# Designs tried in a protein design run: designed miniproteins, single chains, continued (4). Part 80

Each design is a single chain, and the fold is of that chain. pLDDT is the mean over its residues in the fold that is shown.

## One batch from the design tools (miniprotein)

Design m14785
Fold by ESMFold2-Fast:
Structure m14785 (fold): chain A 90 residues (1-90)
Amino acid sequence: SKSSEELKEEILERLEKLIEEVEPLSKEVAEELRRAKEALKKGDLKAANEALNRAIELAKEKKLPQSILDELLEIETDLGVLQIDRAVEL
């Protein structure tokens, strides 16, 4: 199983790649993904999840490709796992 630090690093890498893919399709969605990345980098999991949820809703509204939506939902799932792992450490 991945450690919470390894999972965080993987989510950050996936967000960076997704920002590059999304930037030419929607600057607004890319901006929310940048907010999610910066929040996660600072350890603010709540702010990261809020920004990611905004990105998902905007991506649906703007009808971005299903492959982008699928990746966003997978990142949301992994971020949820990271939040549970952090809660167990309390």
Scores: mean pLDDT 83

Design m14786
Fold by ESMFold2-Fast:
Structure m14786 (fold): chain A 97 residues (1-97)
Amino acid sequence: MSKEEAIEKLKKIAEEVRKLAGEATDPQVRRDLEAAAENIEKSIEYLEKGDFQKAAVYATAAAISLVAAGLLSPDEETRQRILELAKEAIKAANEAL
């Protein structure tokens, strides 16, 4: 995957995470998903600026928030979806670096 394609993948992941946050009934899951989306968006900003160290820090923070949201999710389908998004975000961030 090219760096440009990886950044576009991260943008789509952030949109999906924000959609899941809007659908979340548990306030803690919603907060963790909102934090994850914000950190993905910050990672993208730093990737576009060429600050790869800060991009990696925000990508890591996003992954931690996604894993937390997934583990706290009461619904198995939603949990698996969030954890798969975490895996995709890590992969896309590594390919964008």
Scores: mean pLDDT 84

Design m14787
Fold by ESMFold2-Fast:
Structure m14787 (fold): chain A 96 residues (1-96)
Amino acid sequence: NQSVINNINNLSTLSSSQQLRALLIFNRRVRQNLSPSDYNTIRDSLIQAIQSSISGDRSSFQSSMNQFVNQVNTLSPSNQQIVSNSIRDSITQAQQ
């Protein structure tokens, strides 16, 4: 899903504070909009990305986001779209 990859690349270019804010907003949005089962599929990689962002570990962040993309690709097309839209909207909100 190129849209998810593009949004993750945009997330990676944010300041540390904006990136963390975007990830926290994103976590809340996907928890609300996905089924518990689909959220659990992506949860561990997303939490690891949040922790890596907090610690400033860019290598661990990139690894977590790569795992996250792979997990998102196992979701239905409609849920992949929910994830893509949620990343985009979270970035926009974090930049305010």
Scores: mean pLDDT 86

Design m14788
Fold by ESMFold2-Fast:
Structure m14788 (fold): chain A 64 residues (1-64)
Amino acid sequence: GEVSLITAKKDVTLVGPRLRTLKEGETIEARDVKIDEETGWLTFTDVATGERYMVSASDVEVKK
């Protein structure tokens, strides 16, 4: 799938198979990026690990 770069706008906790923290300005390469319009949660697959995570869409920037 298309790879996107996710950048944390502030220190954020990713929710997935393990809890993971991104610091402000830290980036992660992601695929299968989807935003849930009802909750505002963004879900993605970490390209490096294949693990799926959720984060608040308002707390991150997504670049394709």
Scores: mean pLDDT 84

Design m14789
Fold by ESMFold2-Fast:
Structure m14789 (fold): chain A 78 residues (1-78)
Amino acid sequence: SPLAVEAGRHAARGDIEKAAEYLLRALQESGATNPEGAKAAGKGVYIGSLRVGADEEGAARTAQRLVDLAREGKLTIS
């Protein structure tokens, strides 16, 4: 998802608020409880993080943390 890629770019730059906004929208469009949608969102965050200069380990940790927070209902759009 292009929205998940944007979430990754913002997260890698430390803008967690914008990352959360893009990721929540990506999950809403794909269905947060759909395993394929959740996997695609995590992959998008990973790719977006890499595109702004994160290393593979950092990108993977960012993707895991944001997807976990979204699944736990801890990401909110104010």
Scores: mean pLDDT 73

Design m14790
Fold by ESMFold2-Fast:
Structure m14790 (fold): chain A 85 residues (1-85)
Amino acid sequence: SAAEVEEKANRLEKYLQELAKQFGLDVESITKKGEGDVAEVTLKARSRENGKTYTIKAKFEGGKVTITYSGEGLPSATEIIDWKE
């Protein structure tokens, strides 16, 4: 349901905010998107240490979360985790 997708997006938002805090990033924007059974959250942030801009995208689909990291001078990295409550 739409409510279940929204709940997943809200959980991903909290997770990405915690990751940004751990990485020393100032969050500039968060975008939440839901389509069908897929929840996606994109977080854009700037590093306090070096001023570089980073984008962290999390996609929830089929009980898994795919996290993609991108940024200035950073090689693109992807991590897949099983999401447990």
Scores: mean pLDDT 79

Design m14791
Fold by ESMFold2-Fast:
Structure m14791 (fold): chain A 113 residues (1-113)
Amino acid sequence: SAALEEGKRLLMLGRYDEAIAKFKEALKAGDMSAAFYLAEALAHRAYELTGDERIGGYLMLYKAVLDAFGPEFEKEAAVGLAKEVRRILATQPASPALAALLADIDFLIDTAG
């Protein structure tokens, strides 16, 4: 799809938020190959959030969710893990970085459900 190809271009340029938006468009259009690239873009963006020590543990939980939505995807297990990680993260002090992680987890749950 055009959205998938533009997403790949943006990913190569390091424009992770823009790439994520394009891969989400591709997934909504039924292009399931976008799921792999979305996971890659989300992982790269999560890595860029590592400047906040309070987020280090959250990034490890988020990485586990991304891995569950990867090539070995099993819907019930992946959605169950994502919901549990979301519950844990939602109890933490609010920050823009944490809000972004929660929004990405919500999108993965909604896409799989």
Scores: mean pLDDT 76

Design m14792
Fold by ESMFold2-Fast:
Formats: sequence, structure tokens, C-alpha cells
Structure m14792 (fold): chain A 90 residues (1-90)
Amino acid sequence: SIEEALEKMKELSVEEMLELVQERFDELLEKAEKVLSPEQLAEVKKILQEAFEKILDIVENEKDPEKAKEKIMEVFREATAEVEKLIASG
């Protein structure tokens, strides 16, 4: 669940968080590929790519590790919610 992922992220290094985010986004994409149209799947890919790029920008530019973690978790939560909504609507 997203709650389990977010709780795990609190205990992880930023590098480990990136690995978990990538794993979870890959799982969401695989799930989306099974149920969504090509047009909806393109939107999912865009959401996940933009979210991951935003997370990488946070990692590179946010000097406070606790603030970086909070921002990463928020981006991950929002992107996951958007994709799950599209999957539920497909």
C-alpha cells in the first residue's frame, strides 16, 4: 500500500527512497498497461516521468535532508494517487 511505502521511506536514505520510488512507479506502470487505453497509458507515463524528474531535482537542490524527504514523499503520494485514479477510471 502507499501508506506502507511512505512509512518505509521515513527510515530510508534518500538513495534508498529513489530505488523504492522507481520500483513502485514501475509496478504502477505495469498495472496501468493491463487496463488502460494507449492514450491513458501515455498520460500515466507522463505523470510518472514528471514526478521522477521532480524528485531528482529535489535530491540535487534541497540541502536539508529532512525537507528533501518530505518533498519526495509528497511528490510520490500525489503521483501515485493520480495514476491510481486513472486506473480506477479505465
Scores: mean pLDDT 84

Design m14793
Fold by ESMFold2-Fast:
Structure m14793 (fold): chain A 80 residues (1-80)
Amino acid sequence: SVAEEALKKLEENKELLRQAYLAETDPEKQKLLQLMLSYVDELTKKLEELVARNAPEEELEKLLEGLEKATEELKAFIAS
């Protein structure tokens, strides 16, 4: 389901952020990575809220699309 795909993407992003945080030595980049981890937690809460209120698939699809874009931005940030 779309919700399952979104949860998988959130877990993948969380793992990428965790690995990046453990490898990072720059305090400013560590702060940014912590903020990104907090954002992933907020998106997880949003997904749970959408599922709880039986939101239309279109809303879940929009969230998944946003997560896919966020993953690409995160990969670019880690590569920088």
Scores: mean pLDDT 80

Design m14794
Fold by ESMFold2-Fast:
Structure m14794 (fold): chain A 117 residues (1-117)
Amino acid sequence: SMEELLRELSEALVLHDEEKLKKILTEKLGASEEEADELIELLKNGEIKKFLSELLKILRKKFGIPESEKSYEELAEEFLKLFQENFKKLSKEYPDMDITELYIEALYLAIKEFLSK
């Protein structure tokens, strides 16, 4: 399911699981091995906005979502803001939730919202 795939992707990103991330990108999201390797290099180099820009493009293509009037760079910036807002909200609403689980849930919700636009 889409929900299961997005949770698995969010978990791999939060846990910095490079091997699992590459597998999800290539086997489940239809990225080439070259595209996946380039994406992982961007993440490792701390180029987070460029990483998110390319990731969102791959996700939108996989799920057949039409191109936005906004650039992927603008979408990546909005994504980061949404992720931060989701994390703050979840940490207040669910004080007993593990910090890693909060990050995974915040990221999952941000991805899900951006795929619904």
Scores: mean pLDDT 84

Design m14795
Fold by ESMFold2-Fast:
Structure m14795 (fold): chain A 89 residues (1-89)
Amino acid sequence: SEAEKAKKEFEEAKKELEETLAEIEKLDPELGPLLRQGAYGVVGVAYNKGLSDYSSLSKDEREANAYRTGAKAAREATRQARAAAEAHL
């Protein structure tokens, strides 16, 4: 289904984000947790906005939209975390 494909993309994006945050935490144990908290907040908000599409979408289409929106947010959070680490380390 579309949702299953989007879910895999979202899981891969979250895994890359977690690996990036873990590397930052090894270099700066205080900066890592701060960036993690911000990243999870942004990703969670994006996923929930994807779910709230009020068009006449099927359950599969709504779930796919949520996962794709979340994956995009996770990839952006990874880029921002890397940029923050480069600026402060």
Scores: mean pLDDT 81

Design m14796
Fold by ESMFold2-Fast:
Structure m14796 (fold): chain A 87 residues (1-87)
Amino acid sequence: SVLEELKKRIDYLVEKAEELFKKMVEDGASIEDLDRAYEQVLESLKELREEAIKKGVDKETVDKLFQEAENKIREIYEKAKAELEKR
């Protein structure tokens, strides 16, 4: 199902973002590097959203799933940023 494939791809993106941000914290990355990584993750999410719409997933379902994903990614980003700011 297109919807099941979409959910799996969103879950992978969120998982990879969490792994990336955690690694950046462990490596002592700069806030600037973390901000760039966050922007890149959001761009990947936007591309996935556009692809989902093109594949015929209804807009309301897309909007809900991507809002939930954006919220999760933002929370992961904010947590990573707070850890880096503590140094």
Scores: mean pLDDT 87

Design m14797
Fold by ESMFold2-Fast:
Structure m14797 (fold): chain A 63 residues (1-63)
Amino acid sequence: MEERRKAIEEMAETLLKVGEILDIIFKNNPKASIEERSKLAEPAFKLLNEGKWDEAIKKAKEI
């Protein structure tokens, strides 16, 4: 029970962080397509996957 709850919580947190990065990039690039936004988000997602959340947000704001 607790193991599943922890996994769901971690997934939800990751999805919220992914959404925040995409929202920042979308606001900076409102005319970009979904494909273009995914490519622009790649450096920020790399930092997120490395656990560097603050750096990921800074990178997203630079895009």
Scores: mean pLDDT 76

Design m14798
Fold by ESMFold2-Fast:
Parts: structure tokens; sequence; C-alpha cells
Structure m14798 (fold): chain A 68 residues (1-68)
């Protein structure tokens, strides 16, 4: 399992890439927030590392959908 620091670095790199590609819009941010909030409601005992990894997955999914 990656550390909290490693998970955070991956998320920040992904967000920087999304911003450079012009995919980091308010609509995309809202979509990410809604999906992450739904996941947290289902996983109340999630660790900070698990949350960061899930945020990364959700951002990747939203960015891929936006490229289509």
Amino acid sequence: MPSEEEALERLLELLERADREGLFTLEAIREVQERVEAWLAANPDASPTELLLQMTRVVEEVMEERRR
C-alpha cells in the first residue's frame, strides 16, 4: 500500500496534468466532489491514504469521461 505522502503526490500530479489539459473545470470539480462524498458515506472508516487513493481514481475517471 502506498504511504499517505505517496498517495498525495500522485493526486497532486494528476490534478496538475488535468489543469494543463484544461479539464479542471468547475463542473469536473463538482462531479469529483459528488463521487468522493458518496464513497465516504459508504466507507466512514476510511483512512487518509485510502481517501487520497479513491480521490485519485475518481479524478482519473472524470478526466477520462471528459476526453470522450
Scores: mean pLDDT 79

Design m14799
Fold by ESMFold2-Fast:
Structure m14799 (fold): chain A 90 residues (1-90)
Amino acid sequence: SAEEKLREVELEVSRFLEQALIDAWKTAKSEEEMRARIHAAVDAALPAFWERVKEADPDSTLTEEQLRARLHASADSLLKLYLNLEKIAK
């Protein structure tokens, strides 16, 4: 179903963002550099994810730009969560 296909895409996006965060965390020197690297990884993967979203939901009016904004916001939220967890880790 379309709902099941969208759930699959959402899980793939979540795993992609987690891996991008882990890679940025290992290589970046600052929080801002981590954010920039995760955003760059999202932008590089965006066309493939947008095509998959459209295939899963052909009636969607979602634009590539709207998807980019959502993925950037999700990446920022994930980074904030990991930074907060790091601060409470002893």
Scores: mean pLDDT 83

Design m14800
Fold by ESMFold2-Fast:
Structure m14800 (fold): chain A 89 residues (1-89)
Amino acid sequence: MVKITIKGVPSPKLLEALNIIETDPNVKIEVIDENTVVIEGEPSEKLLEGLKILIEDPLVTVTVETPKGKITVNSGSEENIEKIKELLE
């Protein structure tokens, strides 16, 4: 199980990422407020694809929490993508 918390200003990238993630039947999306979305589910290709889009948005902070650990990122750097992949393994 993975818990993802997204905080920031709504953007076209945020909407695109959420549209990809919501097509995964093993994922639940909860909109807490205008600037906070929580996603819970199992690791999947769609979840990783959506996360890659989200972390490219500099106005959005993404926190990924798994049994292996927790990471907070705000950039789509290769290093951040690798750290997220390690948590999802």
Scores: mean pLDDT 76

Design m14801
Fold by ESMFold2-Fast:
Structure m14801 (fold): chain A 82 residues (1-82)
Amino acid sequence: VAERVERLAEERRRLILFLAEKLGLPEEEVERLLADLDKEKLLAYIEKYIAEVEAPEEQERAKALARELLATAEERARLPAP
């Protein structure tokens, strides 16, 4: 359980670093951007990241992270507005 969560956290960190370099933003801003993006925009950034990884195992890990992030974005969208 803990190792699976740690692996997803590492993959998320890789995505954040990729987007930080690609967009020229600090990592903290990218984390905020990922939290604020709607599902479709988030998917577009993740697909861009997946396309940059060449190894099939790395692509599978990136897809697993994508599913987790999209599920979180969907759940957030279902919450009532404050």
Scores: mean pLDDT 68

Design m14802
Fold by ESMFold2-Fast:
Structure m14802 (fold): chain A 60 residues (1-60)
Amino acid sequence: SEPSAERMEKMLKANKEMNKLQEELDKEGLDKETREQKINEKNREIAEEFRRWREELERR
């Protein structure tokens, strides 16, 4: 497998998860501040996943 292909798959998954989160937050009717905090938390989780993936690549 190529790193670029794996990266693209992870990006597509992250985008899909973020879109689902935004739809759920809109349906819950949360205020702007709470919505932004939850989105920021999800972004941090995604960043950590990409960081771990890069660490695995560097081990090779």
Scores: mean pLDDT 79

Design m14803
Fold by ESMFold2-Fast:
Structure m14803 (fold): chain A 61 residues (1-61)
Amino acid sequence: SKAEVLEKHLETLKKMRDYVEQQLAAAKAAGDEATASELQKRLDVINEAIKRYEKELEAAK
């Protein structure tokens, strides 16, 4: 179903978020401001995608 597809996408996005958060923490610890900035932008995109898919999943009930 559409709901099952959205749940699978959310699972994947949340795993990607966790990975990017770990990389961002490492970049900050290393003082790599350029890498940290790019990872923050990537994290923001992932968080917006999660928010959108959660809204779509609520509508698919």
Scores: mean pLDDT 86

Design m14804
Fold by ESMFold2-Fast:
Structure m14804 (fold): chain A 94 residues (1-94)
Amino acid sequence: MDKVKDATQKTIKYTPDMIKAIKQGDIDKAKKSADGFIDGLDTLDKAGKATPTLKQVKDLVQQAKDALDQGDIDKAKQSVKKMQDLMKKTSGQK
């Protein structure tokens, strides 16, 4: 019960850091934040607690990392925005 919610909260915490780094054009920092985010989602998946939504979030973060690897900040921003929308729907309300 608590451990799944805690892991979800940790992935949410990594999101602002990744977005800020992308907005700053700091590709290396953005990649590092994205890696930490993916690691958190991987922890949930290994615990057998990954929902289809969480798997989509992980895919979007990987798409953002791929865009950052190519130096495409705009594409990375788009992937992160989609991820934020999915995460907002999973926590739901406010």
Scores: mean pLDDT 72

Design m14805
Fold by ESMFold2-Fast:
Structure m14805 (fold): chain A 85 residues (1-85)
Amino acid sequence: SAEAEEKGREGLKVFEEIEKKNPEVGKAMKAAAEKVLEAARERGLEAKGYEAIGKAGEVAKKYAEQGDFEKGKEEVEKIVKEALE
C-alpha cells in the first residue's frame, strides 16, 4: 500500500541520516534494505518489504540516538533478512 511505501521511505531516510554520521554503517543498512526490497518485489511482496524497512529504520534510529551504531546495523540486517523468511 501507499502507507507501507511511506513507512519504508521513512526508514531509508533514517539510514541516510545515519550514513552522514557513520558512512560504513549507514551504507550497510541501505544495502540490506535494497536487497530485501528487490527480493520482495520479485515475490510480489513489495508492501511487506517496505514495512520491514520502516520497522528497521525505527530500530536503527533508537540505537543511533544511543551511539550504538554497530548494534543498530545488526538489528536492521536481522529484521530485513527475516522479513521474507
Scores: mean pLDDT 86

Design m14806
Fold by ESMFold2-Fast:
Structure m14806 (fold): chain A 80 residues (1-80)
Amino acid sequence: SEAARQQQLDHRRAVVQAHAAQRNTVVRVAPGWVAAFTADGTIVGPTALVRDVILDLQERGELSPADAAALLAQLDALEA
């Protein structure tokens, strides 16, 4: 629903602002939604989409293999 989408967007924005200085960190922002903080920016979305974006950035050379591995390990821990 639009209300649920807006709630997720608002919560996502608050988490991003609270953790903007953090790097190589993944936090849960809502059920099934996460924010991943990298040196070059923040990726926010459904857990599966954020995982795909991290992998894509690694393949494109925009994210180091070590940073990608650290973020993916945190995603896996949040899904356990």
Scores: mean pLDDT 74

Design m14807
Fold by ESMFold2-Fast:
Structure m14807 (fold): chain A 71 residues (1-71)
Amino acid sequence: DMDKKLKELAEKFAAKLIAELEARTGRELSDETKKEILELAYKAVEQAYKEKKLTDENILKLYREYARNLG
């Protein structure tokens, strides 16, 4: 089940990023911020899969691109 695999990858990516940000800032992120991170992680993982480059490095690159384009 590819949808389940992509969802699990997105959730793992988001969880790591949230943990890193919370450790760096010394504060918990809001539920809204966590949700936004997860939604962008899903987009990044889906795009990485379409590119046939489902690597942590490519997912992070795509996540950063999507995050910049939200403004």
Scores: mean pLDDT 83

Design m14808
Fold by ESMFold2-Fast:
Structure m14808 (fold): chain A 95 residues (1-95)
Amino acid sequence: EKEEIEQRKKQLEEAISYLQTVLQSLETNELSDDELRQVVLDVLQFLSKVELSDLAFVADVGRRLYGLLNNPDKERLIALLKEIIAHLQKELEKL
């Protein structure tokens, strides 16, 4: 329905904005492993509230975020966030 599409657009736009803010923070700051772990936890909690239709993508992203929680890696987190943002942008463009 049209109203459901508008709500989904808003949800995706808010998710993209949040993740872009996180990405910029990661790219501009040198972070400790503990700080990276906190970022991973924040992203995991945020994504759990976003309803995504591509469950396989959600499962893959979740697994990789949990991997980063156990072994923090800034470059892998940046790459993953860019991939998530690109996926959400493509979903938004289809609506």
Scores: mean pLDDT 81

Design m14809
Fold by ESMFold2-Fast:
Structure m14809 (fold): chain A 75 residues (1-75)
Amino acid sequence: MKSPLEKIDELMKRTEEKVRKAKSEEEVERIIEEGWREVRKLVSQIEDPRKAAIELTRVGITMSGLWFDFRVSLR
């Protein structure tokens, strides 16, 4: 069944879309911070704490990648 994991995936897609529409690094920073807060709320609903930790790590990698990609795209 669809779990908080699916919701996290959809949230990450929305965050990527927002970053793609952002016009400044400041906007990207705010989008990433907002995304992190929403992810933490969803992660708290994950039954398996081990899977919760994996999701937090996965999101961290993705968020860092989105920020880095935005910076590179400006050059």
Scores: mean pLDDT 78

Design m14810
Fold by ESMFold2-Fast:
Parts: sequence; structure tokens; C-alpha cells
Structure m14810 (fold): chain A 66 residues (1-66)
Amino acid sequence: SLVEKAQRAARLVQEAVEKLKKERNYPDDVIRRAATAAGIAALENPELTLEEVYELMKREVDALLA
């Protein structure tokens, strides 16, 4: 269901944000934008793992800070 997909995406994004915050102190707005992009990707691809969501979020952070 759409609800189950949304709940899974939200959980993966939350866990990825926690991992990212433990790695380095990034600006809140950068984390928010990266989390939004990762959340959309997780909704569109229900097979994405936590590791893949985390790597996608890291790449978005790097792009935003370039």
C-alpha cells in the first residue's frame, strides 16, 4: 500500500539522517534538502536499502556543498 511505502521511506530516511549526523556536523538546511531527495528516491524505489539511501544522501550533501 501507499501508506506502507511511505512508512518504509520515512524510516530509511530517519536512520540515514542519524548516521549522517554521527559522521559530521552538517548544516541543518543541507541535511533537510538531502533527506528530501533521498525520501523521494526511496518512495520511487521500494527496494533501496538503508546503505543505498545513506550513500544517496551523502552524494546530495556533497553536491549541495560544492
Scores: mean pLDDT 83

Design m14811
Fold by ESMFold2-Fast:
Structure m14811 (fold): chain A 112 residues (1-112)
Amino acid sequence: MTLAEVLEKPSEEGLELVKEFLKERNVDDPIIDISKITLEDFKEAARRARAALLGKDLNEEVEPVDVSKLTKEQILAAIEKLVEAIFNSDDPKEKRIYALAALLLEGVLREK
C-alpha cells in the first residue's frame, strides 16, 4: 500500500502506514502528536489534501483523486496551500489536521 493509495482511500491499515511515515519524517514537529492522530483526523486530513490538489475550498467535499495523474507542481502547490492554512488557524486540532494533510502530500510527492 502506497501513501497515494491511502490518500485516495483512507483506512485503519493506511493510518498505521501514515503513522510510521510521520515517525520517520517528523520527529521534530511540535504540531503533530502522532499518538493523538485518530482515524477521523486522518480521513479529514486526506479530504483536505484532495481539496487542495483540486484547487477547491479546504472545507468542500471532493471526489476521489487519481494521484498518479497529478504533476509534482500540482502537489507542491497543494502543500503550500495547506501550510498557509496551518499558520492562519488558531485551533491546535485544525493545525494538526492541516499539517497531517501537508505531510501526506509530501509522502505522495516522494513516491513519484
Scores: mean pLDDT 73

Design m14812
Fold by ESMFold2-Fast:
Structure m14812 (fold): chain A 86 residues (1-86)
Amino acid sequence: MEPSETVRYFIDLLLRNGDGTITKEEFIAWLKENEGLTEKEAQRRFDEFDLDGDGTITVDELVEYLKSMGIDVTREELEAEIARRK
């Protein structure tokens, strides 16, 4: 998936949830479909970025995940894109 397509996908999820987070279920489903991970591998990846242990991925945690994929995006850029699509 193109970097810009990945960013747009997660922005759409943040907008749909209305609370500015991505759920554990949504993130695991994306990892399984796009990264080809097993459920156990996707669970470990989610736990790596769920630093607060609240079962959701915040915008800050999403920025770190995207950087781990080689997508250099800032929180400010994500917030600007969210504002443009709202």
Scores: mean pLDDT 73

Design m14813
Fold by ESMFold2-Fast:
Structure m14813 (fold): chain A 90 residues (1-90)
Amino acid sequence: SLAAEIERLAARARELVEELERRATPEQRRLALEAAEAYMAAALAKKAGDEELAEKYKKKAEELFEKAGEAAPLARELAELVLRGLELLS
């Protein structure tokens, strides 16, 4: 069911947040979450047909993820989960 899928996404998001809190420094978490925001903005801009805005946010996300170190893959997965959740509701 849709409810069960949402619960699975929410449970994975909780695990990723716990890992970010446990393993990343505050600075790495801040950079990784800013990168995740830019990554989501790039995906939304692309879906809206704004290719220039999508590329701008994609570059920003890549630069911030590089600075976020080990926090980067966790925040990227979190952003991908949010985008999948939005797709399920569309």
Scores: mean pLDDT 86

Design m14814
Fold by ESMFold2-Fast:
Structure m14814 (fold): chain A 94 residues (1-94)
Amino acid sequence: SMEEELKRFAREALRRLVALANENRDNPEIANAFISAATLLQELYDGKISPQEAIELLEKLIEELKRKFPDDPAVQEAIEILEEVIRKLKEYLE
C-alpha cells in the first residue's frame, strides 16, 4: 500500500505539473520545463526509474529551475510540488 500511495501521489503531482504547464503555455521555456518534470514523474510511475534515481534527477531539475527562473511564481509552485515528491520518496526509502 505504500507503493500504491507513492504511485498515486506521483500521478497527482504529474497532473498538477501538466496543469501548470498548460496555464503557462505562453512561456514555452517554463512550460517545457514543467513537461520535463512531468515526464520524470511518469517514468517513476511506470517503474522506468527507481525512487532513488528519481530523487537525484528531481533534485538536479530543482537546481536547474532555481538557476534559470529564480523569480518566477509558477516555477516556485512547481519547485514546491517537486520538493513534496522528493520528501515522499525519501519517506518511502526509510
Scores: mean pLDDT 83

Design m14815
Fold by ESMFold2-Fast:
Structure m14815 (fold): chain A 63 residues (1-63)
Amino acid sequence: SELKELAEEMNKLLKELGVDYLEFSYNEEEKKVVLTNTADGTKVYFDDVEELKKMLESIKSRK
């Protein structure tokens, strides 16, 4: 799944940037990416490939 691959790539970038309080995971049943803020337990769901690609590109361009 493209969403699953994007979630994994974004999670790797967050780890590389030293961000340990945010984590991306893929929910296979819902076919959504979940962003979890471990500091407060907040969860955000993404189901749009293009939105995630835009976010990934934004993170990459910040490097």
Scores: mean pLDDT 79

Design m14816
Fold by ESMFold2-Fast:
Formats: C-alpha cells, structure tokens, sequence
Structure m14816 (fold): chain A 67 residues (1-67)
C-alpha cells in the first residue's frame, strides 16, 4: 500500500473517499487535506485525474511513502 496527501480548494471528503474506495483503498481527513491509502500500483496522477473528473476541481497529490 502507498499513502498520499491529497489537498485542494473546496475538496470534499465524500469525493475523496469515493475515489479511494474505487481504487481499492481508503481515505480520512487530515489537517492539511486528506490522507489516501491505496495499492502500490495506484499513482498520484490516477488519484488527481479521478478527483478532477468527479468534482471538476484541481487537486495537489503528494506521495508520503509505503505503509
């Protein structure tokens, strides 16, 4: 599994959680945005693209490493 920090203006937990669940992982709120844990093969670009498609919002995705 890999952990990502996802942040964006007016980004909603419901949308982040939905994307994480589709990718086989989970999401939770964090002080800086949302922590997303997904399988190793899921890239930050995949998460950003899915959130843009679902919400229309541009997001920042930072890889925090393995878990």
Amino acid sequence: MKKYLVSGENLKLENVQKVAEILGGSAEPDEKGFLVVVPEQVSGQTIASALLSLSGKKVEVEELGPV
Scores: mean pLDDT 82

Design m14817
Fold by ESMFold2-Fast:
Structure m14817 (fold): chain A 80 residues (1-80)
Amino acid sequence: GPGGAMDYMGEGRRYRKEGDAAAKAGDLQSALEYYNKAIDAYQQAIDLTDPSDTSLRQDAQDGLAINQANKAKVEAQIAA
């Protein structure tokens, strides 16, 4: 249902895809906004994940790390 860990995992994946598309198009501000939204979604997925569901938590943590790295890359490009 809406607002569960799986819903936030889906939002994180969607926002990452939108961020990647914006970055490829050279829209660095939009890419930054989408990666921030993806980061927030994955953080909420982690918080809502059952403590016994180690696999889902790991997937959410991996998504968080990837989008944090992508954000840092985009911020460096904006600063240049």
Scores: mean pLDDT 88

Design m14818
Fold by ESMFold2-Fast:
Structure m14818 (fold): chain A 76 residues (1-76)
Amino acid sequence: SEEEAMRVMRETALAGEGTLSPTERRIVRLRVADGLSQAEVAKELGISQSTVSKRLKRAEEVLEEANRRALEAVEE
C-alpha cells in the first residue's frame, strides 16, 4: 500500500540519508517526516511542484535501490 511504501521510504531515508543530495534529503524529510504534500513542499522550498515531484521520484528510486541492495546482502 502507499502507507507501507511511505513507511519503508521513511526508514530507508533515515538509514541512507548520505546517498541523497541535500535538496533531495530536504524534500524527503518535509514530505515523509513532516507530512507535507508535494505542493506544500514546493511552496516551502520556493521551487515548482514539478521539480519536487521529479526530485522525490529520484530520491524514492535511490532509496529503494539502496534498500534492495541491503536486503540482498543479508538474505540467504
Scores: mean pLDDT 70

